Designed miniproteins, single chains. Designs and how they scored, part 10

Each design is a single chain, and the fold is of that chain. pLDDT is the mean over its residues in the fold that is shown.

## One batch from the design tools (miniprotein)

Design m313
Fold by ESMFold2-Fast:
Structure m313 (fold): chain A 90 residues (1-90)
Amino acid sequence: SKEVEEKNRKNAKIVALSLERGMMEAIAEEYREKDPEAAELAREVAELYDKLIEAIENNDEEEAKELEEKLLERAPEVGEIEDRYVRELA
């Protein structure tokens, strides 16, 4: 049914966002002393993911859109920090 499909899409999106949040939290902790500016950016982005997850859970489409736009604005900085973190783990 359409309702089941919508619920499944919503749940999949929340899982994906939760993984991204977890990555940002890990980066924030790892870089807390090594690169405080990168840690601060990661912490701010983790908070945006938390708010986006909550907006999606509450079916607040307007808030979710605004938060997605904020995340898109920060995407280049986030990508650079994620790439650095993954590279340093290897």
Scores: mean pLDDT 87

Design m314
Fold by ESMFold2-Fast:
Structure m314 (fold): chain A 78 residues (1-78)
Amino acid sequence: DELDEIVKRMEELAKKYIKEHPELGKRLTPAALMVYAALREGVLSEEEARNVLLKLGFSQEVADDIVAEARRALAEEE
């Protein structure tokens, strides 16, 4: 399943990011950290990340909040 493969990759990237940057795990929710890692690595666009969250059963409002949280963290890195 394509969704299962994408989620597994996002989880593995999030685990790598927490290991290298444990402060991210204190600042971001687990879902936002997965989206942050995927966006930073160029694995997914914001639209693709939103679609993955919707397929996982998140509401549109929650998916938008998660993506916005990840985008704020990316902006702070600059």
Scores: mean pLDDT 81

Design m315
Fold by ESMFold2-Fast:
Structure m315 (fold): chain A 93 residues (1-93)
Amino acid sequence: SLPPVLPRETLERLLATAEELLRNGDLERLRELTRKDPRVGLWVEAVRNMTPEQLEYLRSLPPIEQEMLIRLVALYGDWELSVERLQKALQLR
């Protein structure tokens, strides 16, 4: 089974935190927050490699699908494959 889906507020905070940390380049803050919640580091790494268009697509998704896409991007390291896998999973719902 998939891990439990995070609350919407948590997912929105993770995205906002990732964008802020990438904008500011605060590596100490990134390490501190990742020690408290390993998802912060995963979200920062995924968002770091996104184009503005990819980030807009991520923001357009419901929170559950945002979490799924971040996990797929972290797993594959490839945006097109990650989106294909997400869309395939959604077609089975």
Scores: mean pLDDT 74

Design m316
Fold by ESMFold2-Fast:
Structure m316 (fold): chain A 85 residues (1-85)
Amino acid sequence: MVLTLTFKFKSVEAAKKLAEELEKALKELKEEGLIEDYKIEVKEDGTLTITIKLKPENTKKVEEVIAKVLEPYREDILSHELVYE
C-alpha cells in the first residue's frame, strides 16, 4: 500500500522545517519496520509531498505519528490531501 500526503503551507520555511522533522520520524518508523520506504519533497511554492510505502495494518500507527509531528505546524497549513493506493 502507498500513502501520499500533500500539504500546502503559508511559508516555504515552515514546509522545510516540517520536512526535516518528518524525515526523522519516518526514518524511525522504517527502523521499527512499520514502513517499508518513504519520500519527502518540498517545492518553492510551499507544497510538501510525502509518499510512504507501508502495510495496511500499520496505517493507523503511522498516521498517529505523522499527526503528532504536524501539530506545531497546524496554523501554517492552508490545505492537505491524503490518498491511499
Scores: mean pLDDT 82

Design m317
Fold by ESMFold2-Fast:
Structure m317 (fold): chain A 111 residues (1-111)
Amino acid sequence: GMLEEIEELLKEMVENPSLSRAMALEFARIVAEELGDEELAELLEEGLREFERKGGLEAQIGVGLARIFYGVSKVAGLSPLEALEEFLKIVEKEGDELGTKLLELVLEHLK
């Protein structure tokens, strides 16, 4: 199912950590938590812990930036799903294929 696809993608992402991937992962986790999808939020949180362990300072910066972007989206009056859709467009433009795929799978699961 979708959760198994997300879990497999997270395994691939944690082997190749980047700032944009850390941002995508934390943004997805926040949206899942805000919508009350506890199972998805826990899966993403576990992935994020491994990502922070392997990705060092770059991953921590990505996490911080994702929280700032979500905060700005909330102040702008976007719903969690609207915020996720707008953030997906940004990550796609950056050319991060794994981050984009993660956000697409999370969005489809939460719809």
Scores: mean pLDDT 87

Design m318
Fold by ESMFold2-Fast:
Structure m318 (fold): chain A 87 residues (1-87)
Amino acid sequence: MVRDLPPGEEVTLYDGPDSRTVLIRMPDGRVRVVSLWRDADGRWTVNEVLVQDGRVVKRVHTGTFADREEALRVFDELVERAREESR
């Protein structure tokens, strides 16, 4: 189960055409959740939150983009930063 990931480990969920989510276990026991999805209005949202005990405790980043490629660039950047912090 993703909530039981060891520190520094990650899992990819919802890897589809309109959404992608990566969960990364932090050394402090929290999980960073980085998500990309297409909104109902056709824009792309990238979101980063911290989860503890199954609840969102902090919203780290939220951005909305007209272009999928730009949203993917920001998503990849946030995932890389989360990976660095998890080490």
Scores: mean pLDDT 75

Design m319
Fold by ESMFold2-Fast:
Structure m319 (fold): chain A 79 residues (1-79)
Amino acid sequence: SLLEERQRAREEMERRVREMKEKLDKYMKEAEEYKKKGTEEDIKKSRELIIQGASKGVEMLAAVSEGVSTERALERELE
């Protein structure tokens, strides 16, 4: 049923967003620890982790946008 498909799509999107948030938090925490060590190499590693975290943030926004579009399409079919 379209209603069941919409509910499943919503639950999967919420699950995906939660997983990506956890990954972002991990990258940011590791970046902070490297920055605190204060060596040039550690600061460079901290920068790399921030860039990776930002990249994952963009992926998360894209995934949410796709999920919203899919959910709207399913809602139109139910209407």
Scores: mean pLDDT 75

Design m320
Fold by ESMFold2-Fast:
Structure m320 (fold): chain A 71 residues (1-71)
Amino acid sequence: SAEQQKLQQQIVRLQVIRGMYQIAADTNRMLAEKSKDPELKAEYERDARELERVVREIEDEIRRLQQQLAA
């Protein structure tokens, strides 16, 4: 149906956005691990946590839409 196609398109779009935020989170985790400056390390860790929060919110929305599609 048109509604099922619309839900599938929304899921695909969110999966792409989720992937971009995950790369950003992983990059900040890597920069934190490699940082010798404890203040800069803490900043990268804070940024990584915020990006990881956004990833979780997107994953929750994907799950909600997938449940609607599967019903």
Scores: mean pLDDT 91

Design m321
Fold by ESMFold2-Fast:
Structure m321 (fold): chain A 98 residues (1-98)
Amino acid sequence: SELEKQYQQLEDRLKVLLALLYLFGEITPEEVKRIFNLSDEELEKYIAEAKKLVDEIPEDYIRRHARPLFESTVLALLHLARKLNDQEKIEKYEKLLE
């Protein structure tokens, strides 16, 4: 369904945003892996995507907007999880906003 596709796209974006927060020293790589059950290879992929953003967009702009983008992405995922009545995902995204 279109909703499931949107959900997956937002989840992928959230993983890149978490990798950005890791690069900025706000979270550990172990926390990122734990939140999404990522392998080392998968984490490296998202870190590489985050590094591309730092190379293509001014770093001060990304640093200023990474947290708001993370929060807005989590809120969008929470909204979709509530529409799908997915209690596990609702709890997961609510915890990420703490």
Scores: mean pLDDT 79

Design m322
Fold by ESMFold2-Fast:
Structure m322 (fold): chain A 85 residues (1-85)
Amino acid sequence: KLETFKKILDLTVKAIKLYIDNPNPDKEELQRIADEIFELASKLLPKEKVDEYRAEAEQAIADGNYEETLNIILKITNDVYKVLT
């Protein structure tokens, strides 16, 4: 549980740093980070919830809406945190 959450946090920080370093980061790299987060989150959250976030993130990345992509990543990270408390 805690180890999975730490991995999600590390990936979330990586996504944030990618955006800080370049406001228009590489879509493929951001999608890879998001996919890893969703895979880890699917160990702790219901499949339906993870699938919903996957779809939202894929659309946001496709649209070049990087701020919304980070918001979705933060939402899933917070949902994982709630499962730990």
Scores: mean pLDDT 81

Design m323
Fold by ESMFold2-Fast:
Structure m323 (fold): chain A 75 residues (1-75)
Amino acid sequence: SLREEIENLSFDERVELTIELIKKVAAGDKARLDEDYKKLAILEEHFKKLVEEDASYGAKLLEKVGPLLSAYAAL
């Protein structure tokens, strides 16, 4: 399943996937966004749990994806 595929990714692979998906949805490809938004929601849930367990991951996430959060928030 989609959730299982994401759960099998490393932290760095999840970050890269998040960056790719944010860029894709920000580019306005409206015809195929449902699954991309679903993937982003799963990734957000995983990152939230990670930060709740270790706050240092919050700083790492902001460094890696922070510049793209404005694009994500604009969706």
Scores: mean pLDDT 73

Design m324
Fold by ESMFold2-Fast:
Structure m324 (fold): chain A 61 residues (1-61)
Amino acid sequence: SEADRLIREILSEYAPKLTPDQAAELLARMQAVRDEMIAQGASLEEIKDRLRAVAEEVVAE
C-alpha cells in the first residue's frame, strides 16, 4: 500500500542515524501509528508528517 511505501522510505532515510534496536522500535511505532491514522481516515500527507515526527523522536533518544 502507499502507507507501507511511506514507512519503508522513512525507515530507509533515518536508518543510518539509528541503532538496530532503535530501527526496530521505529518500524513498530510507525506501523502502529499508520494503522491508527488509517482507522481515523487521515490523509497520506497527515500520515507522512506523523511518521516523520515519530522518526525524529526515536533519533533524539
Scores: mean pLDDT 83

Design m325
Fold by ESMFold2-Fast:
Structure m325 (fold): chain A 85 residues (1-85)
Amino acid sequence: SLEEAKEAAKRVQSKETASGEEIGEMGQAIAKTFGDDAANAVGIGIANEMGKAGLPPDIATKEQIAKGLVEGGKLTGIPELVELG
């Protein structure tokens, strides 16, 4: 549901960094609400933001996650994903 996607996004952004497992849980919530293409677009967005930092860390920052959500939402035309970032 949209509320599950919002809750998952808030959890991964509640700390300065989130693990791949936490990001994966958010991706599952997004896939259930908006479909697999939306979850994949967000994941690619996060990976791209991590890549801009040089050697990507083992974890993503909340800023990288937020930017990935916005870019995924723009790519897929889902304004609710932009709002989650």
Scores: mean pLDDT 78

Design m326
Fold by ESMFold2-Fast:
Structure m326 (fold): chain A 94 residues (1-94)
Amino acid sequence: SAGLLAAETIENLISGNSSPTPPEVPPRYREAIRLGAEAVSLAENAKRAGDDKTAEEALELAKEIYELARNGDVTEENIEKMRERLRAIRKKLG
């Protein structure tokens, strides 16, 4: 249930909908939601800058985080991999 709640929250972020309150989930799933939100924000910023390639990479990262949450695969190893990929995308924009 925690993974499904986190996945639903990330899917809403990808579709441009925001939940007024964050779901009550374990810290690792909360971190997944935070990383998903940052990935969506980076995709929006890249698109506004005309960098469609970076926007697609950021959106794909958000979708992968959604899949990890939905499958219950939000491990410390996967969170760290997502953080590294997010950092690499951020460097392309700044």
Scores: mean pLDDT 82

Design m327
Fold by ESMFold2-Fast:
Structure m327 (fold): chain A 66 residues (1-66)
Amino acid sequence: SAEELARKIAEAVARTSGETLDLAVRYEGRLAGLSEEQIAALVEAARRLSPEELERFAREVLEKAA
């Protein structure tokens, strides 16, 4: 679900950074069934946003994709 993906990504952002964060975001995005374009946007967001902002962005990506 969108809420579950958002929580997992926010948790990853809180726990890690850099290349490890990028890999975690890509992994969760693929598990959630996102397109490569959506995953790329999510990875870019993870590099720039706070954990709370990233959680909101992840929800928006899933909602607009559905």
Scores: mean pLDDT 74

Design m328
Fold by ESMFold2-Fast:
Structure m328 (fold): chain A 59 residues (1-59)
Amino acid sequence: LVDTLQQAIALLRAGDVEGADLLTDILRKLGASEAELRAWFAMSRDERIALAQQILDKL
């Protein structure tokens, strides 16, 4: 999980669409609700990276 989150963050910073897809899959596996996923899609790239870092820091 930690390694996968670090990979997702690196891909997001590089502007790679795979990073967003990978992080979305992680959020679903962690039990994110439909409302939480909607909020995620409304976020900017930098906000998504910040959220991924927050999740990583909690692990």
Scores: mean pLDDT 74

Design m329
Fold by ESMFold2-Fast:
Formats: structure tokens, sequence, C-alpha cells
Structure m329 (fold): chain A 81 residues (1-81)
């Protein structure tokens, strides 16, 4: 299921950027429902918070684990495509 793997990748990237799980779920739901206006508004708000925190909100060790998970998910997508 390529869509599920892409959602998991997006979730990991947003987590690394410091977006909370509840907000990530909201973003993904807006995308699934084609609510582009709601999506843009939420992205703008979250982008402001990310900029205020700096590049990433996670520790270097946690970031490395997220990067490895993303690489595995990309490999799964490539195997399906």
Amino acid sequence: KIEELKEEIARLILTAAGVEEEEIEKLLELVKNNDLEGYDELVEELSKRVRERGTFAVAPEELAKLQERVKKLIAEIEALE
C-alpha cells in the first residue's frame, strides 16, 4: 500500500520537524479529504512554530533513527513501484 508508506514517511518528517502527532494526523486527514484551504492554514501555523524552534526539535540520536526509518520506507515504496 504505497499511500500508507508515503503517509508514514510524511509523518516521520513532520515528527523530526517537531510537529505533534495529533497535528500530523490532522494534516494527513486534510490531504485525504482535499481540504486545501485548511491544509494551507495549518501548514503555515506549524511552519511558524518549526522556525521558532530551529531546524529540528528532536535529539541527534532520535533524528538518526527517524532517518533510518525513512530510508526503509522509501525502499519499500521502490520495491512496490
Scores: mean pLDDT 64

Design m330
Fold by ESMFold2-Fast:
Structure m330 (fold): chain A 80 residues (1-80)
Amino acid sequence: SLSARLEELEARAREALKRKDYQELALVAAEYLELLGLDEEAAYLREKAPEIKTEEDLRELLEEAVARARPAMEALAAAL
């Protein structure tokens, strides 16, 4: 189930990249984050997805998502 979902998201991301569909890439990234339990960061990407028009817009949004996820990633690293 999870494996099938990841395969679907990977295929969707590849098709979006071919079409330079940066809004779809933002939505795919949101679904990846949701699968990782990063629901707040996923919601943020979905909220901002309609504003994404260029590769630069997507890059900025993904950098913001990484910054938002960093405290959770640091907590996970500290628990290892």
Scores: mean pLDDT 81

Design m331
Fold by ESMFold2-Fast:
Structure m331 (fold): chain A 67 residues (1-67)
Amino acid sequence: SEEGRVFELGREAGIKAAKEKGVEKLSDEEKEKLAEELMKKENLPESYRPTVLEGIKAGAEERAKEL
């Protein structure tokens, strides 16, 4: 599904950002900035913003569990 694809894009972005910053958790500001950048890059409509944010959150949490 498109929602599944968008969620996975967010998840991968969250994992990458958490790794690059060496942090266990991304701030709300960092998550919003990532979502904005990803949505512009992928030309996603605003209706997908919650899915992107949930993906980013899930990705960051997944990385934290591996530390």
Scores: mean pLDDT 79

Design m332
Fold by ESMFold2-Fast:
Structure m332 (fold): chain A 67 residues (1-67)
Amino acid sequence: SMAELEKEIEKLKKEAIEAAREGKWEEMSKKLVEIIKLLEKLGKPATSITAEALRVIGDAIDAALAA
């Protein structure tokens, strides 16, 4: 369902940010790719997917800098 996909995306976002905080950039990158694929399955337009990906990257960088 759409709600299950949205829940999975939010879980992956948290995991990506935590990976970045711990300096695990390869794991963060893999989680980001999974997020993008799920956003595509959710039917989001490319512009929205790009914006969401950039937000995750920004949050990941902020978390890494704060660590």
Scores: mean pLDDT 87

Design m333
Fold by ESMFold2-Fast:
Structure m333 (fold): chain A 96 residues (1-96)
Amino acid sequence: TTATGTGAPVLARAGEEATVTATVTVTEKEVQLTVTIELRPADGEPKVKKITEQAPTATVAGTADITRTATAYVASLAHPPETRFEVTATLTATAK
C-alpha cells in the first residue's frame, strides 16, 4: 500500500532557497519514504522541474504521522531574476 501527503506550496524566486514540509499518515509497520520536490513557475508556465529523493526507511508502530522537511535551491539558470516558483514537497510512503 502507498500513502501520499503533499505540503503547502512555498513561493520562491530564482536564486532563492525554499524550505518545504510534507506529512503523510502511515498504518504500515515499515515504509519506504520518497520525497519529491516540484518547482513550478508561478506565472502560468506549465513546465515543472521535479527532484525526487529517496529518504531512509521508517518503521512505525500502528498509525503514525511522518513529517519530512526539505530545502531546495531554485537555480536561476535560464529564468529572469523576477521569475517566481511554487515549491511543493510530496512525501510518499510505500509499504515494504
Scores: mean pLDDT 68

Design m334
Fold by ESMFold2-Fast:
Structure m334 (fold): chain A 55 residues (1-55)
Amino acid sequence: SEEEVEQQKKELLKKIEDTGVESLKAAVFRDYEEVDRLNQEENELQKQYDELVQK
C-alpha cells in the first residue's frame, strides 16, 4: 500500500542518516576501511530509497 511505502521511505532515510553518522565516527578514529564499508552501505540504502520514490 501507499502508506507502507511511505513508512519504508522514512525507515530508509533514518538508516541513511544513521549510517552517515557512523561513517563520520569511523573517520574520526581513522578507520578508513570501515568508512569505505559504511559509504557502500549508505549508497545501497540510497538506491533502495530512490527505487521506492520512482514507483
Scores: mean pLDDT 83

Design m335
Fold by ESMFold2-Fast:
Structure m335 (fold): chain A 92 residues (1-92)
Amino acid sequence: SREEILSLPIEEQVEVILNRLSLGAVTGDIELIKESLELFLSLPLEYQEKYKPKVLTILDNGIHVLEMLGLEEKAKEIEELKKEYLEEMKKK
Protein backbone atom coordinates (compact mmCIF):
# COMPACT_ATOMS: atom_id res chain seq x y z
CA SER A 1 0.00 0.00 0.00
CA ARG A 2 2.86 2.44 0.81
CA GLU A 3 4.46 1.93 -2.64
CA GLU A 4 1.04 2.30 -4.34
CA ILE A 5 0.38 5.61 -2.51
CA LEU A 6 3.88 6.95 -3.33
CA SER A 7 3.32 6.18 -7.06
CA LEU A 8 0.38 8.64 -7.21
CA PRO A 9 0.61 12.33 -8.18
CA ILE A 10 1.54 14.40 -5.10
CA GLU A 11 -1.92 15.98 -4.56
CA GLU A 12 -3.52 12.51 -4.71
CA GLN A 13 -0.89 11.19 -2.25
CA VAL A 14 -1.91 13.98 0.17
CA GLU A 15 -5.63 13.20 -0.25
CA VAL A 16 -5.14 9.43 0.31
CA ILE A 17 -2.86 10.00 3.34
CA LEU A 18 -5.29 12.48 4.96
CA ASN A 19 -8.30 10.20 4.28
CA ARG A 20 -6.46 7.23 5.87
CA LEU A 21 -5.45 9.44 8.82
CA SER A 22 -9.09 10.55 9.27
CA LEU A 23 -10.33 6.92 9.18
CA GLY A 24 -7.70 5.88 11.74
CA ALA A 25 -8.47 8.85 14.01
CA VAL A 26 -12.27 8.34 14.18
CA THR A 27 -11.98 4.52 14.55
CA GLY A 28 -9.08 4.60 17.04
CA ASP A 29 -6.89 2.56 14.68
CA ILE A 30 -3.56 3.62 16.21
CA GLU A 31 -1.43 1.68 13.69
CA LEU A 32 -3.26 3.29 10.74
CA ILE A 33 -2.68 6.73 12.31
CA LYS A 34 1.04 5.96 12.81
CA GLU A 35 1.44 4.70 9.21
CA SER A 36 -0.45 7.71 7.82
CA LEU A 37 1.62 10.21 9.86
CA GLU A 38 4.86 8.48 8.73
CA LEU A 39 3.71 8.77 5.09
CA PHE A 40 2.73 12.43 5.64
CA LEU A 41 6.18 13.22 7.12
CA SER A 42 7.79 11.68 3.97
CA LEU A 43 6.08 14.30 1.74
CA PRO A 44 8.01 17.38 0.49
CA LEU A 45 8.28 20.01 3.25
CA GLU A 46 6.04 22.49 1.34
CA TYR A 47 3.12 20.01 1.47
CA GLN A 48 3.79 19.15 5.14
CA GLU A 49 3.59 22.87 6.08
CA LYS A 50 0.54 23.52 3.84
CA TYR A 51 -1.50 20.61 5.28
CA LYS A 52 -0.29 20.69 8.93
CA PRO A 53 -3.48 22.53 10.10
CA LYS A 54 -5.65 19.84 8.44
CA VAL A 55 -3.62 17.02 10.08
CA LEU A 56 -4.09 18.68 13.49
CA THR A 57 -7.84 19.12 12.88
CA ILE A 58 -8.18 15.42 11.91
CA LEU A 59 -6.33 14.29 15.06
CA ASP A 60 -8.32 16.67 17.31
CA ASN A 61 -11.63 15.46 15.78
CA GLY A 62 -10.56 11.84 16.41
CA ILE A 63 -9.71 12.61 20.05
CA HIS A 64 -13.14 14.27 20.50
CA VAL A 65 -15.05 11.36 18.85
CA LEU A 66 -13.23 8.72 20.92
CA GLU A 67 -13.79 10.69 24.17
CA MET A 68 -17.52 10.92 23.32
CA LEU A 69 -17.56 7.12 22.85
CA GLY A 70 -15.88 6.58 26.27
CA LEU A 71 -12.64 5.33 24.66
CA GLU A 72 -10.39 7.52 26.84
CA GLU A 73 -7.27 5.30 26.49
CA LYS A 74 -7.39 5.45 22.66
CA ALA A 75 -8.04 9.22 22.78
CA LYS A 76 -4.90 9.58 24.96
CA GLU A 77 -2.88 7.48 22.48
CA ILE A 78 -3.89 9.89 19.67
CA GLU A 79 -2.93 12.87 21.89
CA GLU A 80 0.56 11.31 22.29
CA LEU A 81 0.82 10.73 18.51
CA LYS A 82 -0.16 14.40 17.98
CA LYS A 83 2.68 15.48 20.34
CA GLU A 84 5.17 13.22 18.48
CA TYR A 85 4.01 14.65 15.12
CA LEU A 86 4.49 18.25 16.36
CA GLU A 87 7.99 17.45 17.67
CA GLU A 88 8.95 15.88 14.30
CA MET A 89 7.66 18.98 12.47
CA LYS A 90 9.89 21.20 14.71
CA LYS A 91 12.99 19.23 13.53
CA LYS A 92 12.37 20.27 9.88
Scores: mean pLDDT 86

Design m336
Fold by ESMFold2-Fast:
Structure m336 (fold): chain A 81 residues (1-81)
Amino acid sequence: MNEEIIKHLEEALKALEEGDLEEFKRHLGKALELLGEIYNAPEEAQKVFEAVLKALATGDPEAIEKLKESLEGLIEELKKK
């Protein structure tokens, strides 16, 4: 299960770096859906997804860079579990 989530998060990070926002949204959405199911926190997963989409919509480079750091950190945490 975590392996599937990690794969989607890694694909989302790659898509974000390549500027493919549709692929990014698809992979991030799937990863957060799976996380919400595992941790029984679907509302929290939805809020995270909405916050990420808002950050992308602003086009703020600082917000996008923080998003990349957050995704990398989450991937590392999941790999250790």
Scores: mean pLDDT 75

Design m337
Fold by ESMFold2-Fast:
Structure m337 (fold): chain A 82 residues (1-82)
Amino acid sequence: SLEEKIRQQQLDLFMKDYKVDPNMTVDEFIKKILPSKYDEVKKALDEEAKKHGVKIDYNKPLSQLSLEELELLHRVILKYSK
């Protein structure tokens, strides 16, 4: 589907930009990229996800995230990346 193609493209950009393994869980990804801001990032991600009626599964591999979950994660990571 078009959505799956966009999801795969977003995942590929994520892997390239952050130099991460697609088998890495959301939790491991946040700890790797923003270890000093881990709790703040999780709170912000849970808050943004709630606004969209989504629940983030932190034990889910990045490769198994929906397009919406990937977009929410990317938005929050960018906000806390300085």
Scores: mean pLDDT 84

Design m338
Fold by ESMFold2-Fast:
Structure m338 (fold): chain A 77 residues (1-77)
Amino acid sequence: MITEQQKQQMIAHLRGLEDKLLGLITDPELAAEIRRLTSEIIADLQASKTDEEIKAVIERYEPRLRELGDRAYEALA
C-alpha cells in the first residue's frame, strides 16, 4: 500500500529531478517540455486515490519520461 507520505516523497523527487535538469538544459523548448510533463505527472499523482491508479499513472508516463530523458541526455552531451 502506497501511503500519502510516500506519494508526497515521489512528487518531491520528481520536482528535485526537474530542478536539476532545468539547471543543466539551456534549450527553452526542451525545458518547457520537461516542465509540462512534470506538471502533468504531479497532477495525475495528486488525483490518484489508489495504488492501482498511481501504478497506472507511472506506466502511462514511463515511455514519455524515457523519451524525454534520452533527449535531455543528448542535449547535455
Scores: mean pLDDT 77

Design m339
Fold by ESMFold2-Fast:
Structure m339 (fold): chain A 87 residues (1-87)
Amino acid sequence: SGGAKYIALEAVNIGHRARKLAEQARAQGKTDLAAEYERLSDESFKLAQEAIELAEKNASPQEIDKLVTKLNELRARLDALEAELAA
């Protein structure tokens, strides 16, 4: 579905951004923060794969809502880690 496809795209975008910020954190000597960004990147790409599979299955609204909840959790984690990097 269009909703699942959009979630997949957004999750991929979070994954790529987290990876770039991991490199920035490493350059600043923030190795633990870089590791957290790498974990966020991995989880984001896993969500993208789940969303792609769900798009192929004509997912129910309830299944889409679960993906939206997970996407919002990943967005909140990215925002929190970006605040830590900026501090």
Scores: mean pLDDT 88

Design m340
Fold by ESMFold2-Fast:
Structure m340 (fold): chain A 92 residues (1-92)
Amino acid sequence: KKEELEKLIKELEELAPDTSKEAEERAIEILIEIARIEGLEELVKELEEKFGREAAALVGQAIGTAIYQNKKITKEEIEEKVRRLLELAEKL
């Protein structure tokens, strides 16, 4: 689990200087995979169905940021962050 997350985060870091559309699409795929590894597969599926693939990537981004900052993040904290982001999106 931890080794898989570290591998995906390293791939994201390697993609960061690449501004191509292909690199952006790959980064979104990696962020979604991070969310699934952390056991948020159902939440990712709901977000993809209601708001599109980019919304599902926000879950992975929240997890990746927490790992990068060496913070422990709970499933409940991720769900709360995603809920707030969706509320903001609905107001736009």
Scores: mean pLDDT 67

Design m341
Fold by ESMFold2-Fast:
Structure m341 (fold): chain A 64 residues (1-64)
Amino acid sequence: SEELLNYLTELGQILAAGAAEAAKKKYGADAPVSASVTATPDSVTVTVTANGETYVATSSLSEP
């Protein structure tokens, strides 16, 4: 449903923002940080690039 995709996208953006804050806390407030989110009905993937390093986290939302 469109509502589910919207919620997953919003959750992914919140996760990305949290990851970016954690990266700034680790590398400094002025550290170059970028974050992107890909949401599907079955998964949310957050990609954070901080201080030249890339971190990827995927959460599966699969239904049995």
Scores: mean pLDDT 71

Design m342
Fold by ESMFold2-Fast:
Structure m342 (fold): chain A 84 residues (1-84)
Amino acid sequence: GLLEEAIGLALRVIGVGADAMYGIISPEEAYKRAEELLKEAKELYKVADDKAKGSVESAIKSAENLIEAAKKGASGKEIGEAAG
């Protein structure tokens, strides 16, 4: 349901941060993936019920923090810390 989709989305954002932190992906790749996840999270938020909203809001916040860190030229470690 929507709650499971919201939780999955939040976990995917955390995964992007972890991949950047461990040098599996570049900061530029983390930025691109986070922008796509942020777009998905904002669309999900429009249809989310009260149970899912908290998880969607967490995903949005994590993705926005990751994007801001990447735009500032942050290291992979700093990008990972911003996502979590």
Scores: mean pLDDT 84

Design m343
Fold by ESMFold2-Fast:
Structure m343 (fold): chain A 98 residues (1-98)
Amino acid sequence: MHLEKAKEILREMIEQAAALSPDKAAAEAEREKALAKIPKIIEEAKKLGLSDEEIEEAAEAAKIVTTAIVNGQIDAETEEARKRGEELAERAEENLKK
């Protein structure tokens, strides 16, 4: 039960991430790769000594963060950080020429 819920949560997260991509063909390929890794992720978590319940809780926490990004709660801050990084890179390049 817990592992089935964890797998479904991870699948939903991957599908949401793919839906945000402007390149749907590339997103489809990455989705397939990510979905194929779910069984290995769960197996590795079990090898680390995590219980089935702990694996489900970890997947739920990850989905909450992904849902916040999808709902735009972090989107504006992420875009601002990207623009600021680009401006800082340009200024650093100009300073290096002096």
Scores: mean pLDDT 65

Design m344
Fold by ESMFold2-Fast:
Structure m344 (fold): chain A 91 residues (1-91)
Amino acid sequence: SEEEKLLKELIEAAIKGLEEGRKEKEEKGIKGQAPQEEVDEYAKKYNPKLKELIANNTRENLIEAARLMGRYAGLFSSDEEAEKLLEEAKK
């Protein structure tokens, strides 16, 4: 079904985002829990963009929103949490 195809695309985009976020966290040398202030600044920057993508909910915009949400999780999850999320998502 079209719904099943979209769900697969959303999951794949979220996984890609999670891997991108984890890589960026590694490149920045951030280990363990990110400071709350950094989490808040990221949300302040990207929540308006997520709102725009959801308001104009084309397939492409929903896929981009899933990728950005995955990237947020990858950036701000602990390394152990991010690894578990990636392993679960790949099943």
Scores: mean pLDDT 75

Design m345
Fold by ESMFold2-Fast:
Structure m345 (fold): chain A 61 residues (1-61)
Amino acid sequence: MEEDERKVLEALEKAGEKGITAPQLLRETGLDPQTLADVLQRLLAEGKIVTDGDGVFRLAP
């Protein structure tokens, strides 16, 4: 849902330059792992976030 996407985006914004891992996002947002996975897939597909291949997520430039 949009509220879940907003929580993830806010956590990514706060993490900023250092980025944030999926386990850290789970702790920060309180989302279920399945919900987080769905949100991350959508945000990646929309180009709103990027991953460094090391499991770290950041807001897209």
Scores: mean pLDDT 80

Design m346
Fold by ESMFold2-Fast:
Structure m346 (fold): chain A 82 residues (1-82)
Amino acid sequence: SEVEKYRKEAENYAKEAGKYAQELARITGPEALDKVEEFIKKIGEYLNKIGASKDPETAKKYLDEVKKITEEVKRLAEQARA
């Protein structure tokens, strides 16, 4: 189903976000942990919402939110490198 497809896509983005979050924490140190934890919590909440979605449009909406958070964490990790 499309909902299952979006769930798998969101899980892949969540895995990517986790890698960038770990990198951000390593570069920035302890003060980044609260921000990292907030991002991971929000991703987990959206993954649960995708799993509970009854239609593809709702699942796609939450997938897009996971993607946005992943892109923001990646941006912060890239900025921390610079």
Scores: mean pLDDT 84

Design m347
Fold by ESMFold2-Fast:
Formats: sequence, structure tokens, C-alpha cells
Structure m347 (fold): chain A 102 residues (1-102)
Amino acid sequence: SQAEIIENILNQLVEAVKAGDMDRFLQILDESLKNHPDIAEIITTILGTLLTTADQSQQQVIDNLRQSLERMNVSEEVINKIVQFVEENFETLQELAKRLLS
């Protein structure tokens, strides 16, 4: 399912960041975007939201992300899985956002 593919990609990206392996992060991102162009927009939206709201509260980031994904007509099931993933990995994703901005 789309939700499972997104979850697998996000988990691989988080593992690469935790390992400090930015080459692996970029490889996963590149391969995922090429193999799943429909998911590319979702992943880009997640990363873009984190970059613009990294210093905001977790709830504000989640609210902004949910609103953006809803505007893209992403299903509620997929949105809920993405939100849960962000809640569980917020510190790692915030660290990634700060690295991408520097």
C-alpha cells in the first residue's frame, strides 16, 4: 500500500540520519523518488514543512503538515501514519532539517 511504502522510505531515511550517513540518505531519497513519483510530492512536503517549522512546537509542525497533506488530497490513513511517524521521530527529523538548512 502507499502508506506502507511511505513508512518504509521514512524509516530508511531516519536510520541513515541516525547513522550520520548522508550519502545513504541521498541514495534512499533519489531511488525512492525515481521508483515512486507519486510519493515524491509527499516526501518533499514533509521535508519542506520540517525545514520551515523546525523551531516550532511538535504540535504546530504536525498541524502544518496535516493541513498541507490534506490540501494535496492525501488519504486520512496515509496522513495518520505520517503524523505518527513524525511524532515518534521528531528529534531526528528536526536534526535533519537543521543540517539541510546549514
Scores: mean pLDDT 77

